Designed miniproteins, single chains, continued (4). Designs and how they scored, part 60

Each design is a single chain, and the fold is of that chain. pLDDT is the mean over its residues in the fold that is shown.

## One batch from the design tools (miniprotein)

Design m14072
Fold by ESMFold2-Fast:
Structure m14072 (fold): chain A 100 residues (1-100)
Amino acid sequence: SEVQKRIARTVGLVLRLLGVGIDAGIEETASRTALALLEYEEAKLEGKLTEEQKEELKRAIEEFIEALRERLAELEATSPAAARAARATIEELEKLLEEL
C-alpha cells in the first residue's frame, strides 16, 4: 500500500540521518531532525498536520544541512564513503524542503 511505502521511505531516511550524524559527529542535530521527520509523517498520516510542524521540520532540516556541510571536508579526508553518504543525504533533504 502507499502508506506502507511511505513508512518504509521514512524509516530509511531516519536511519540514514542517524548514521550520517554519527559519522559526522553531529548526533544531537541528526536526532532532532529524525524526531521532527517522524512527528511530521505521523501527523500527515493522521490528517492532523499543522503549519507549526512543517516549520519545525524545515528548521531542523536546515540546521542539519548546515552542520553537515561544515563537516564535509573533514569527512572527505577521513572517510570518502561517509562524505558521499552525507552529500546524498543533503540532496534528499533539499528535495524534501521543496515539498514543504
Scores: mean pLDDT 87

Design m14073
Fold by ESMFold2-Fast:
Structure m14073 (fold): chain A 75 residues (1-75)
Amino acid sequence: VEPVQEIDESLSIEELEKQLEELEKMKAGVEALLQQEQAKPQPNEVRIKNLQRLLENLETEIKLIREQIEKKREE
């Protein structure tokens, strides 16, 4: 509980679903940027690593939001 990244538990399921939609849009955008960078004749390795890290962070956030939505639906 305390040592984990907290999600505001006062948020409604609808508000959490909106956050999930925004995170999924961000993920799609980052994936597109990653593919674009990898397709360049001279890919920027630092940018690729940064985009991959951002994707991992977004996937973690998405998982946490989905778990919180599921928990609220079972309440």
Scores: mean pLDDT 78

Design m14074
Fold by ESMFold2-Fast:
Structure m14074 (fold): chain A 95 residues (1-95)
Amino acid sequence: SDVEEIVRASVEAVLDEFSDEDIPETLIKGLVLGTLSLGLSVDEAVELVLSRLRAALSDPKLLEYYLKLAKDEIKKAPPELVELVDRALEEAKRA
């Protein structure tokens, strides 16, 4: 599934690039969920999540903006997609 591959690849890329950063899981989860409705390829979705996280971590005002966006995306997402991202985060942390 393209959706499952986008979720897995995005979560793995975030945890790889930001391994030394204390990133709120809500931010990762919401930004990943936000890409799923955009019709992007796996590589495009991964780069969008990484670019937004780099921006959020560089500026406190951008962090507030993307946290709000992430929370809104979580609220709008179907429960099954939220569970898919939660599972991918749990699995990636065990690797």
Scores: mean pLDDT 85

Design m14075
Fold by ESMFold2-Fast:
Structure m14075 (fold): chain A 64 residues (1-64)
Amino acid sequence: KEEALERAKELAYQGGILGAQGKREESRRKLEEAERILREAGLDTGESAALLTGSALLGIGDAL
């Protein structure tokens, strides 16, 4: 369960970087995979969504 959350956060972070670089298709795939992992693990909650958003924003910041 925690491994799924960490993997989803990593994918969201990568998606943020790709999005900041204008790689829209690759960014979307990473974010969709992150959401899928959370859903499969039963972690599709507001708390998990907030952590995922934070990871994506960190990726955007690091890419800029």
Scores: mean pLDDT 77

Design m14076
Fold by ESMFold2-Fast:
Structure m14076 (fold): chain A 119 residues (1-119)
Amino acid sequence: SLLVTLVQEVVSQLAELGIVVDSDLLEAAVSDKVSAHNLSGAEVALEVVYVALYKARNYLLDTNGNSTAIDILSDELKRLSRYSVGLPDPTIEQLLSNGEEAVLNRLKEVLNQVKNALS
């Protein structure tokens, strides 16, 4: 399953940063929306990224983590949430147009910023 593969990849990348996200809960949170809205590859990847970053931010808040890392995640979540309510975001629209790999590369850019903040 595309969803299972994406969830496992994202959870693994977060774990390398010391951020704990439950893969089963992440999959469950995304799967209902994927099925209900018939989401395709890039849209599935975007939804996995959104929920994963939301859970990652909450993990850092709950563990009194690095404030710069929390701010990086909060800024990205704010962008993604604007798009989810139908507000235009040219960056998110371009990522969806360029496909799943572009969405995953954006995740890697965000996580590299988080990694640098945690160092």
Scores: mean pLDDT 83

Design m14077
Fold by ESMFold2-Fast:
Structure m14077 (fold): chain A 73 residues (1-73)
Amino acid sequence: PVYRITFTSDEPVSVAAVEKIVAEYGGKLLSFGRVGDRWEALVELPEDADVEALKERLERELGAKDVVIERVK
């Protein structure tokens, strides 16, 4: 399935850091960039991926705030 992940951060966010975290959950980063004041990532994850753990990892490792994860496919 494909998910849209949006979040804010007070710290610089590198595409490599997001890609690494997504890959650790068996996923693939399809796109990453800014939409207004938010970061937006489109990611493909396995059916059995722990989406809650991914959210916690982004919050902990990247200082991500207001993290929203939506399944789009």
Scores: mean pLDDT 82

Design m14078
Fold by ESMFold2-Fast:
Structure m14078 (fold): chain A 83 residues (1-83)
Amino acid sequence: MKEKLEKIEELAREADEAFEAGDYEKAAEKALEAAKTALESESEDAKRWAASALAAAARAYELLGKEEEAEKLRKKAEELLAE
């Protein structure tokens, strides 16, 4: 899990940097990539990382006016946290 965790952290950092720069498209892309990487592991920690990344992607999509996509991502994050 070490290599995947480092990749998730790097992608999350890139998403945060893009978000602060106002590049919401890149922020969503990096956050979704982080969520996908986390979901490659079936650990409880990976589910929490994925949920956090999906929530970040949802917020970026909301700021892009993609409310339906944001809603779907929020639902996925909630489902992961409920487990």
Scores: mean pLDDT 80

Design m14079
Fold by ESMFold2-Fast:
Order: C-alpha cells, then structure tokens, then sequence
Structure m14079 (fold): chain A 68 residues (1-68)
C-alpha cells in the first residue's frame, strides 16, 4: 500500500540519518520529511480521502513514536 511504502521510506531514511547525525538533528530532519510527505499527500488528487486519512494518521503515529 502507499502507507506501507511511505513508512518503509521513512524508516530507511531514519536508519541512514542515525548513522551520521545527532538525535536532535535526526528529529528535525524527520519532522521536515514528514511535513513534506503530508503536504504531497493532501495535495494529491489521485488519492481517495480514506487513503489520505490513512497515510496522514500513519505519519502522525510515526512522529509520536520517534519523539517518545
């Protein structure tokens, strides 16, 4: 699914960044990446409202887990 692909991308990005950046820099970079993806998803006319809601909820959960 799109949600699975987005989460896989974010997890891969997180793993890459954690090898070379501090926790604070990782959090800032991941917040920017999530914000960018959220804007793209919200603006995409090819996605259903249900698909948009699913991805946006997953992005919010990802950031909440990362910041814990």
Amino acid sequence: SLTDAVLAYLRQLLASLETRLSREQVLDAMRLAVAHIAREVEADPSLSEEEKAEVLAALEAFLAELEA
Scores: mean pLDDT 87

Design m14080
Fold by ESMFold2-Fast:
Structure m14080 (fold): chain A 62 residues (1-62)
Amino acid sequence: GAEKAAEAAKRAAEAGDAAASATGAYQIHLVSGSEEGLKGARAGAAGDAEAAAKGMQKGAET
């Protein structure tokens, strides 16, 4: 329900903040070596975020 959705959103925000800090340094390395590789990694991360959002929506509906 809403309680689980709120907790999942909170955890996702915290993970996003930590990932943003770590990604900043790592992106400089990847951009120098493989721009397409970085693009693939970003697409994967976007897919994970969508899966989490979908889970929260399902929880709120039932």
Scores: mean pLDDT 60

Design m14081
Fold by ESMFold2-Fast:
Structure m14081 (fold): chain A 72 residues (1-72)
Amino acid sequence: LDAERLALWEEVAALAREAAASPPEEKPGILQRLVEAYDRLAEVSRQLGAERLAAEAEANRDTFLAELQRLQ
């Protein structure tokens, strides 16, 4: 679980950089993957008892989900 959490943190960081660099046409796909990665990160963090990290992941998921919904 902890190794998965670290991998997910690296994944969301890479996806966030990709989203910032991508043209508008590519953003929905990257944002969808960010939402999914943060959702998984929140669940893994909660299972590890890291409630603060889980809450931060949920807040980030909601932020990117809102951005994705504005593009639809």
Scores: mean pLDDT 79

Design m14082
Fold by ESMFold2-Fast:
Structure m14082 (fold): chain A 81 residues (1-81)
Amino acid sequence: DLRELVEKAKAYADEAIKNKDDVEKVAELTRKAADYTALARQKGAGLAASGTPEEAEEARKLVEESEEYLDKAKKTYLEAA
């Protein structure tokens, strides 16, 4: 479900940040965070299109949270490279 995809994206992003001294590891984990964020975005868009306004709002917030974590991981990668 959407929450599980978001939690996986956040977990991979956090691992990327923790491994900031290993540029290849950061790249791999950031890519995984990006993949799960993309799946969350797709799932969230579906919920926004067919769900209630409340479901759409929660989906938007969850997707935004995963994107914020991904941005932190990407910044860590750029600083490591």
Scores: mean pLDDT 81

Design m14083
Fold by ESMFold2-Fast:
Structure m14083 (fold): chain A 54 residues (1-54)
Amino acid sequence: SEEVERLIKALKQFGYTEYVDKLRSGEMTIDEVLKEFREKNSGTMVGLFYRTFS
């Protein structure tokens, strides 16, 4: 899906390649990745959100 690919590009840019593999395999959803980043990396979450949904 286009949303997943946009999130993957953002994750690669910020160096979170582990989440790229999990999204591609279906181990994590977009919502789960965004939730985890909101809890651990609030500044990065804003960037991921805009790249995914813009």
Scores: mean pLDDT 70

Design m14084
Fold by ESMFold2-Fast:
Structure m14084 (fold): chain A 65 residues (1-65)
Amino acid sequence: LEEQLRKLQAEYDKAMRELENKFIEKSKEASKKTPEERNKIYDEFGKEVRKLREEFAAKRKELLQ
């Protein structure tokens, strides 16, 4: 259980870090572009974070049963 939870946490952390890095990079570029482009970046990031959290929560719950 502990090892499985650790692996799951590491997977989540890696995916979250990758999402965050992509968001930061695109966000820096978007600061020099239109508000519409910035809104798309924010919306996409929010959706990806929500999906990742839901998947992580489901897998964690399955392991703890």
Scores: mean pLDDT 78

Design m14085
Fold by ESMFold2-Fast:
Structure m14085 (fold): chain A 77 residues (1-77)
Amino acid sequence: SLADAEAQVDKLTADTLKRMEGASLEEIDKIAKEASKELKDIVASYPNLPASKQAGLQIRFVGEIVQAELEEKRKAR
């Protein structure tokens, strides 16, 4: 269901943000790439979701991860 897909994406987002806390820029890049693969697997496990809902899940996740990457880059020299 959409609710199950949203719950899985929310958990992936929370886990990914927690992994990024205090990580180096190289580690953040690796974490983001791994999380992107996990997101694709989650979306693929819900093939009957409308394309608009699949896009919404991707946009939500990517927005939060990009914001976290920018914040960590601001702290790096």
Scores: mean pLDDT 78

Design m14086
Fold by ESMFold2-Fast:
Structure m14086 (fold): chain A 72 residues (1-72)
Amino acid sequence: EEEERLRKEIEELKRQMEAILKNTPPGADPKLGLRRIAETARAMAEWAEQRGYHDIAEEFRKLAEEAEKLAK
């Protein structure tokens, strides 16, 4: 179940990032949302790696890296 929860978290973060990129309201800064996603993904990657979920941790790291790149 913990692994399933982590996979759902990855999908939710991907969905949030896609929503920010496609649906940023007029006057809103998308970078703030992207930075928050990157921070969450980084924290989740470290947590998953520590628990031996290496594949999941790698997916979180890739997501964090993508969000960080878009937030620059």
Scores: mean pLDDT 79

Design m14087
Fold by ESMFold2-Fast:
Parts: sequence; C-alpha cells; structure tokens
Structure m14087 (fold): chain A 98 residues (1-98)
Amino acid sequence: SMEKEKILKLAKEYVEKLKEMEPDIQLGVLEVALALSDDPLEKKAYEVVIKAVEEYIKYLKDEKLAVETLGVSRSEIRNNTDELREKMITKIIEKLIS
C-alpha cells in the first residue's frame, strides 16, 4: 500500500530526528507535533511513532519481553545508545504497520 509506505517513511524520519532525546521527551515533542499538524498522513505517522515509543519504554522495563519480541540481546538494551533506540523503535513501527 502506498499510504503504508508513506507513513513508514515519515515515521522513520521522525525517529531519526528525535533519536538523541530521552523517550519521555520524544513523546512530549510528538504529542505537540500531532496536535499542531493539519495533515492526515502526518497525524497517522505521529500516532504510530507515539505508540512505538510507548512500547519501547515498556521493553526497557521488561528485558525478557524485549528479547523475545524484538530479537535483541539484554546487553544491547542495557547499553542504550541513540542508534539502538532508533533501531528498536523502527522495528516496533514496522510491526505496527504490517
């Protein structure tokens, strides 16, 4: 679907722009962006990223669930870098859109 591809592209761009921010700050920025957007496609992309960041926060609290669901190692979760954050959130987005 072209709409799913456009949403995924926008969502990945938002994740890349926010990757240096802590997840709670990312949620605040995304919620404000969603409220200010008039574009239906951008709104869907923001909603998907918000949901993915919320799921990512749950996985940080439950390492076993993250390992079993995302196929990441416990050491990768504990060495929480901007790059790992981006990769994990992107994997969650891809699962949510499929």
Scores: mean pLDDT 81

Design m14088
Fold by ESMFold2-Fast:
Structure m14088 (fold): chain A 79 residues (1-79)
Amino acid sequence: MKVEIVMRFPTEFDAELAAGLLAMRASALGAEVRIELEGNTVRVTVEGASEEDAEEFVRMAEEIAKNTGGEVVSIRVEK
């Protein structure tokens, strides 16, 4: 399964903080994770995760966004 999440933050610093937190959490999934930082925007792609792990990662990413003052712009889940 492939998951793509795009998140936007108030500052580049908030985006960098969120990207770091996402990377730490993603390392526990045993899946292929790619994190791209573009100014105050973070794009996360997770490939090879189970459906359950993908759903948990999405929930975690939404919580990180809320806690860092960011917003989730889009979430895409592909089989």
Scores: mean pLDDT 80

Design m14089
Fold by ESMFold2-Fast:
Structure m14089 (fold): chain A 58 residues (1-58)
Amino acid sequence: MSDPEKRREEERRRLREETRRWRELLGQAGGMDPSVLSEEDVLRELEERRRRLEEAPP
């Protein structure tokens, strides 16, 4: 089933859940509100963080 609308909705939901998790993690590190970060910002940060982890030395 190739429903572009459905796919987008699912992706949005995923982003929401990710943001929730990040809020908890970031809250522990420094304390921040997800309101400051928009959906786009969250995705960008996640991508950057993942990139760093991949390059992280042993």
Scores: mean pLDDT 63

Design m14090
Fold by ESMFold2-Fast:
Structure m14090 (fold): chain A 71 residues (1-71)
Amino acid sequence: KDEGLKLQKELLEAFYNKDLEAVIELAEKIKKLLGEGLSEEDRKEIEEAIEEAKKFNEEEKELLKKTLATG
């Protein structure tokens, strides 16, 4: 089970480095590896983190595109 904690550490480091792609990838790996051992609360938190990161990444790309289009 400590394997999941190591991956969560890497996830936090990705957050610290502002690497959204790494955050999304690691969060999905954590969810997959923990699988049946994941509590409902932990699963919810991981899913929310993945969704938030994906949404933020998409919103950032959309905003950048609009900014470049308008000047």
Scores: mean pLDDT 68

Design m14091
Fold by ESMFold2-Fast:
Structure m14091 (fold): chain A 87 residues (1-87)
Amino acid sequence: MTIEERIEKLLSELPEEVQSQVWPILKQTIDAINNEDVKTAREYFDKLLDIVEKMMPDLSEKQQEAARKMVELLGTMVVFMEARVKG
């Protein structure tokens, strides 16, 4: 299972309304990472963090864990991309 597939699986554990808000930003972040666009990837990742933090209190404990793991995996992709771009 790829990191992207793991992120998608974790997102699917969240409520549909949350998924609909998160998916477009997540997709933009992943696209920026794949294009090695550090600035855009960080901007969308920060937006994703803000949305997730605001939604966190309304999620179940299990959904909060899924959201945190999703953010951790995405953050790892951003760091890995930044390491490639910087050398």
Scores: mean pLDDT 83

Design m14092
Fold by ESMFold2-Fast:
Structure m14092 (fold): chain A 90 residues (1-90)
Amino acid sequence: TEVEDLLAQAELLAGQKKYEEALKLLEEAAKLDPENERIADQLDALGDLAEVLGHLEEAARFYEMAGELYEKLGRLDKAKELYEKAEKLK
């Protein structure tokens, strides 16, 4: 599906350290399928990847967007965890 293609492209771009482009594709995917928890899961995973590689500002942005999507899905405890992860990197 279009969402699956966007998720795959975002992962590839993040692997190339093109984090801003990856984030934009995941934002587009969330607009196309706002109830798809896989998009929030992918943002969390890419945030973890960026953090491990020392790209803390980009990791914080991935965590913030993941938190927003989990909050919209009613996953409030998960959203709080992601917001706390983002805050620690600022």
Scores: mean pLDDT 87

Design m14093
Fold by ESMFold2-Fast:
Structure m14093 (fold): chain A 125 residues (1-125)
Amino acid sequence: MRVGVLLLLRQGSLDALGVDGDAFAAHARDVVEEALRRRGLEVVAVRTLVDPSVEEAVEAVRALHEEGAELIVAVLSDDTLSSLVPALEEVARELGLRLAVVSGADILAAPSREEAVALVERALG
């Protein structure tokens, strides 16, 4: 199964935590790609959006589908981005895609890389 990875970042929330957005994106990508690799899942593309609108997030899912994704793994840097999830679920349903949503806050809070990977593996079912 071919996987698109969508990293959705809220810059203000990351700044409030003293977390660099590029460092967060690199860490989240590493954790997700490792979880997918352990499951024998192929990453076809990764998209990172900072402070996305609903339209930008939906268009990123369409772009990942054009790259041949069958599953989208969406990582949300914080809970304020959960307002995008209904639109992501709708476009995924329209395109016949699976959607897995992962808390980026939980990835950041994980005491080790192994715990962060295990969290993503659970979100994949």
Scores: mean pLDDT 90

Design m14094
Fold by ESMFold2-Fast:
Structure m14094 (fold): chain A 90 residues (1-90)
Amino acid sequence: DEEIEAAIKAYDYMKTKSPKYQELLKKKQEAIEKGNDEEAKKLTDEITELELKEFQKLLGKEVSKHDFAVILTSASIIKIGEELDKELGL
C-alpha cells in the first residue's frame, strides 16, 4: 500500500539523513537508561512529530496522528516479516 511504503521510506530517510532525528533517538535512549520517564516521553512525542511530518511530505497529504500510528504499526510488521524472510532465506 502507498501509505505503508511512504512510512517505510520516511523512516529510512530520517534514520540516515536527519541529524535532528538521530539526535532525538540518542537522547531518548540516554533518558531511558537514566530512568527519566518524563524526558523519554517528551522525546518520544518529538520523534513522532518528525516522523508524521516527513510521512505527510512524502505522501502529499495530511494524516491524523491516530491513522499514522496504525500505518506505522502495519509498516513495522511488514518490515519485520521481510527481514525475517531474508535471514531465513525464504
Scores: mean pLDDT 74

Design m14095
Fold by ESMFold2-Fast:
Structure m14095 (fold): chain A 71 residues (1-71)
Amino acid sequence: SAEELLAEAGRLAKEAGEALDKGDYDTALQLSQQAIELARQAREAGGDEAAANTIIHEAQKIRDEAEKHGG
């Protein structure tokens, strides 16, 4: 369901942030990209657009920060 996709996207975004805090930039990059994809799928499936956009924004910030340090 869209709600399950949104919950999983939020979980992955949180794990991506934790990986970034630990200096695991490769894991932070991978998890943030997965969070963005699932949040987009949740939005496409008719899920909460505001919640999905919040997760996408947070995950994009984590991704961009990971790329600065790991790329």
Scores: mean pLDDT 87

Design m14096
Fold by ESMFold2-Fast:
Structure m14096 (fold): chain A 83 residues (1-83)
Amino acid sequence: SADDMYQMITDAMRQRNLTQRQLADRLGVSQQTVTNIINGIRTGTMFPSADMRKKMADVLGMDYMDFDTSMGMMAIKRGVDSM
């Protein structure tokens, strides 16, 4: 679910002591963009591109296939597809 994905992302950030600003720096985007992505994931209104999902998984130290599959399944359930 969106809540599960949101928790997965926020838990990974906490474990790595990453702020949204630091995550933004590593992803090459603005802090506002990261805030919008995280909020969009939480509310199910926005899902990042496949390239962004891969970068997020790498930065957060998450398995890309597990992360991408979870994100894709969440998008499909809501009738929203980032592809």
Scores: mean pLDDT 72

Design m14097
Fold by ESMFold2-Fast:
Structure m14097 (fold): chain A 64 residues (1-64)
Amino acid sequence: SVVDELLERMNELIKQMSEDNKELITRQVNRFLSIADTLTDEQIRNFGRHLEALIKSLIEEEKK
């Protein structure tokens, strides 16, 4: 499913994050999952795209 693909991608990125940022992102993902059944595939993909960009930005900032 689109949700499963999103979760696999997020899990790969989350492995690279600090514990604090990992906690923040995990909380956001869990909130998203609680409403995912009410969302369209396009809304899920759009959310995933924005979340991935945020995670990548946070990872890059952590390396500086």
Scores: mean pLDDT 79

Design m14098
Fold by ESMFold2-Fast:
Structure m14098 (fold): chain A 87 residues (1-87)
Amino acid sequence: MLEKFIEEGLKKNPKASGEGIALAAKTPDLAEAVREIIEKYKDYMTEEQKKFAEDLLEKVERGEITPEQARLGIGAIAGYAEYNKEK
C-alpha cells in the first residue's frame, strides 16, 4: 500500500523527511517536485523505493492523490534516500 510505504520512509530519516515536506509545501507544481526529488536521490534508492517514487509521480500526474499525500510521499523519498546514503 502507498500509505504504508510513505509511513516507513518518513520514519527512516525524520529530519530529511521533514525538510522535504516543508519544501514541497511551498511548491505549487507537485508533479515537478516529485520529479526533482527522484532525480536528486535516484542513486541512493533501492529498486523498490524507485518503483514507489515512480508510482507516486504517476498518481500525482493523474490527480489520484491529495496534495498532502504527495508532500508526505516526497518526504518519504527523502527519508529513504538519506537513510541509504548514510550507510
Scores: mean pLDDT 80

Design m14099
Fold by ESMFold2-Fast:
Structure m14099 (fold): chain A 65 residues (1-65)
Amino acid sequence: MEELKEAVAEIAAAVASTISGVRLELRDGRLVQLDPVETDEQLAIVEETRRVLEKLGFETDPVLR
């Protein structure tokens, strides 16, 4: 069950990174943002990804701008 949640979170982060151009990864149960958001579209994708991961029980930080 936990392994499946982690796999789903990793896939969500990878998909969000691909479509937004902002690098996101899961590290030690936490969503890590490696690049700042530059556009409103990037912000929307990162914020949605944070909401999804929080619902799955993972830690998130405020969006880096």
Scores: mean pLDDT 80

Design m14100
Fold by ESMFold2-Fast:
Structure m14100 (fold): chain A 121 residues (1-121)
Amino acid sequence: SAVEEAYRALLRRVGELLREMALSIPELQETVERIEEEEPNYEERLRLLRNELYRHLKLDIDKFEELARRYILGDEAAREELRKMIPEEVWPHVERILDTIRAALDASADPQALLDLLFPK
């Protein structure tokens, strides 16, 4: 479907941005290389990379994901709360990822279906 094609394109772009963010963190460079060498499944690779970023940044995952969801749905106040959770040097990467997701939702013919694929119940 068009929504599934949009979701796959979004996952590829978000994956590129997650990789770029992780490689900007010197302590994660070897971890990125290891994940890419050991994990052949692209979606699982993204999950592992996301989890390593969450761990390194010491994020409250539930709080971060709630605020990220609010921001991508148009809540600009959530941006300031997210900004306080993320190191200043890493924030531009996080912002670019969230803005990419937000733009994809805004451009979608079925934003709810795309949102349900991004945040499954």
Scores: mean pLDDT 84

Design m14101
Fold by ESMFold2-Fast:
Structure m14101 (fold): chain A 88 residues (1-88)
Amino acid sequence: MEKYVSRTAGTEPQEVPNYVLATGADILIIGIDEDMKSKTTSASAKAVGAASLPAIRRLRERALAGDEEGIREEQRRLIDIMNDADLT
């Protein structure tokens, strides 16, 4: 179901629409999938990819559902995964 965006006089209040965030997640999933298939990708990078994919998928679902708090939680989880693997 389509949700209305609140508009103030002269500018829109939301900085990033949910569909933009979902598109970004799709692009990132493709990149990780390619890295996991590559023989030149390190074992550490493949492990990060495997750990990150479920969180990116949840982020996409929460973005489409309009769960702003859930989006922020999954974004932080992804950063933590990257930091644990020395990737940022």
Scores: mean pLDDT 61

Design m14102
Fold by ESMFold2-Fast:
Structure m14102 (fold): chain A 87 residues (1-87)
Amino acid sequence: AAEVAALRAQADAYQAEANKLTKEIGDYSRKYGEYLKKAKEDPENAEEWTKKAQEYRDKMIELGKKAQEAVDRYNALRAEADALEAA
């Protein structure tokens, strides 16, 4: 009924958030790789380029945690909706 529909709509919203965060992680992964290549191509300044790469790595880790939280919320809401529908 309406309660099940509301839970599924909330779950879908968290799935959309997780998908958006996954795309952003992909963008940061590309930048991470670009800075690692710069470190290889410019060994005199390799430390500076490696530091910039690590900053994007840290951003990916934090976004990954948020993506996992969104997936966990999606799974919890879907499980609640499924339990109510089976009752």
Scores: mean pLDDT 88

Design m14103
Fold by ESMFold2-Fast:
Structure m14103 (fold): chain A 88 residues (1-88)
Amino acid sequence: SMKEKALEALKKAYEAFKQGNYDEFIKYVREALELGEDEDLRKLAGAMIAYYNGDKETAKKIFEEIVKNSKDPELQKMAEELLKEIDS
């Protein structure tokens, strides 16, 4: 499904983010946004872009919202891992 492809793209973006590979991160986060219609997935992708651009406060608020409110355990896990990274 398009949702599964969007989630796979977001997972690849997250791996690129952890490696500090900005070019791959932007490639995959754009792919996730093009394929994904899910609000929480789009919010997480946007927050990751904000974090990479140095807007840690906006990113942290959105990551915390996804951890608390998302029904998708994979999105919650990614947001939890990103919150640990932002505070380190």
Scores: mean pLDDT 83

Design m14104
Fold by ESMFold2-Fast:
Structure m14104 (fold): chain A 91 residues (1-91)
Amino acid sequence: MAIEEVKKGLEIAEKNGDTLAARAARRSLNLIEKGKTPLNIDGALGDLDLAARYGSEEARKEFEKARQILENEYKDLLDELSKKVAEYNAK
């Protein structure tokens, strides 16, 4: 699901000349395709936030949808990453 929304946002961003948003969306897709690790998913979410920030309003809506779907699908992996980061920072 999230991949479809990212691709739709990417097509809109490329059509509108949102170069920075398009690059961020491509990085997000590459991270998702590399594997469903906590770091890859966290990185993909960060790139979707960047794409939404620098995209046109139409592209931004699709990237925000993709981000919500990805976050919800991989919530447990993201929670695991957050716990490990918090434990590291506590030292």
Scores: mean pLDDT 78

Design m14105
Fold by ESMFold2-Fast:
Structure m14105 (fold): chain A 63 residues (1-63)
Amino acid sequence: STDKKVEEALKEAAKELGIPFNSIEDIKKLSGEDATALVRKVIQSGKVSPEDLSEVLHKVNLK
């Protein structure tokens, strides 16, 4: 599913950046700087489209 793909990509990016991330809900706990770095890293990886990423982030109640 799209949600699982996005969560896996976020976990991998977070591991590379040293950001603690265990589930999609943890994104609400991130600083704006960490959230921006994660999103950028995921998009640069090419594993998830910007559209799919945006959809999942909206579901987690990020604007």
Scores: mean pLDDT 76

Design m14106
Fold by ESMFold2-Fast:
Structure m14106 (fold): chain A 85 residues (1-85)
Amino acid sequence: SVSELVKKAGEEYAERAEELESLSEEELLARAEAELRAAPTPLALVILLQAEGQEVLAERGLEALTPEEFRALVLARTAERLAAL
């Protein structure tokens, strides 16, 4: 589930907090993409999902999509980006 994925990502972030807190958002995303290519992790996937979600909100605005439509679009974009890695 999304809740389990987010919980596992939070646990992984806590274990690597000193390393990850030193990174910019751009560097964090690049690290996540590298990890998804080599050894996919819950944290790397959540970072990619958050980046795609922010892009959708920037392009379409908060009120343009229902929560269900927003989730479906973010998941589709994330899947396309994963396929391109």
Scores: mean pLDDT 79

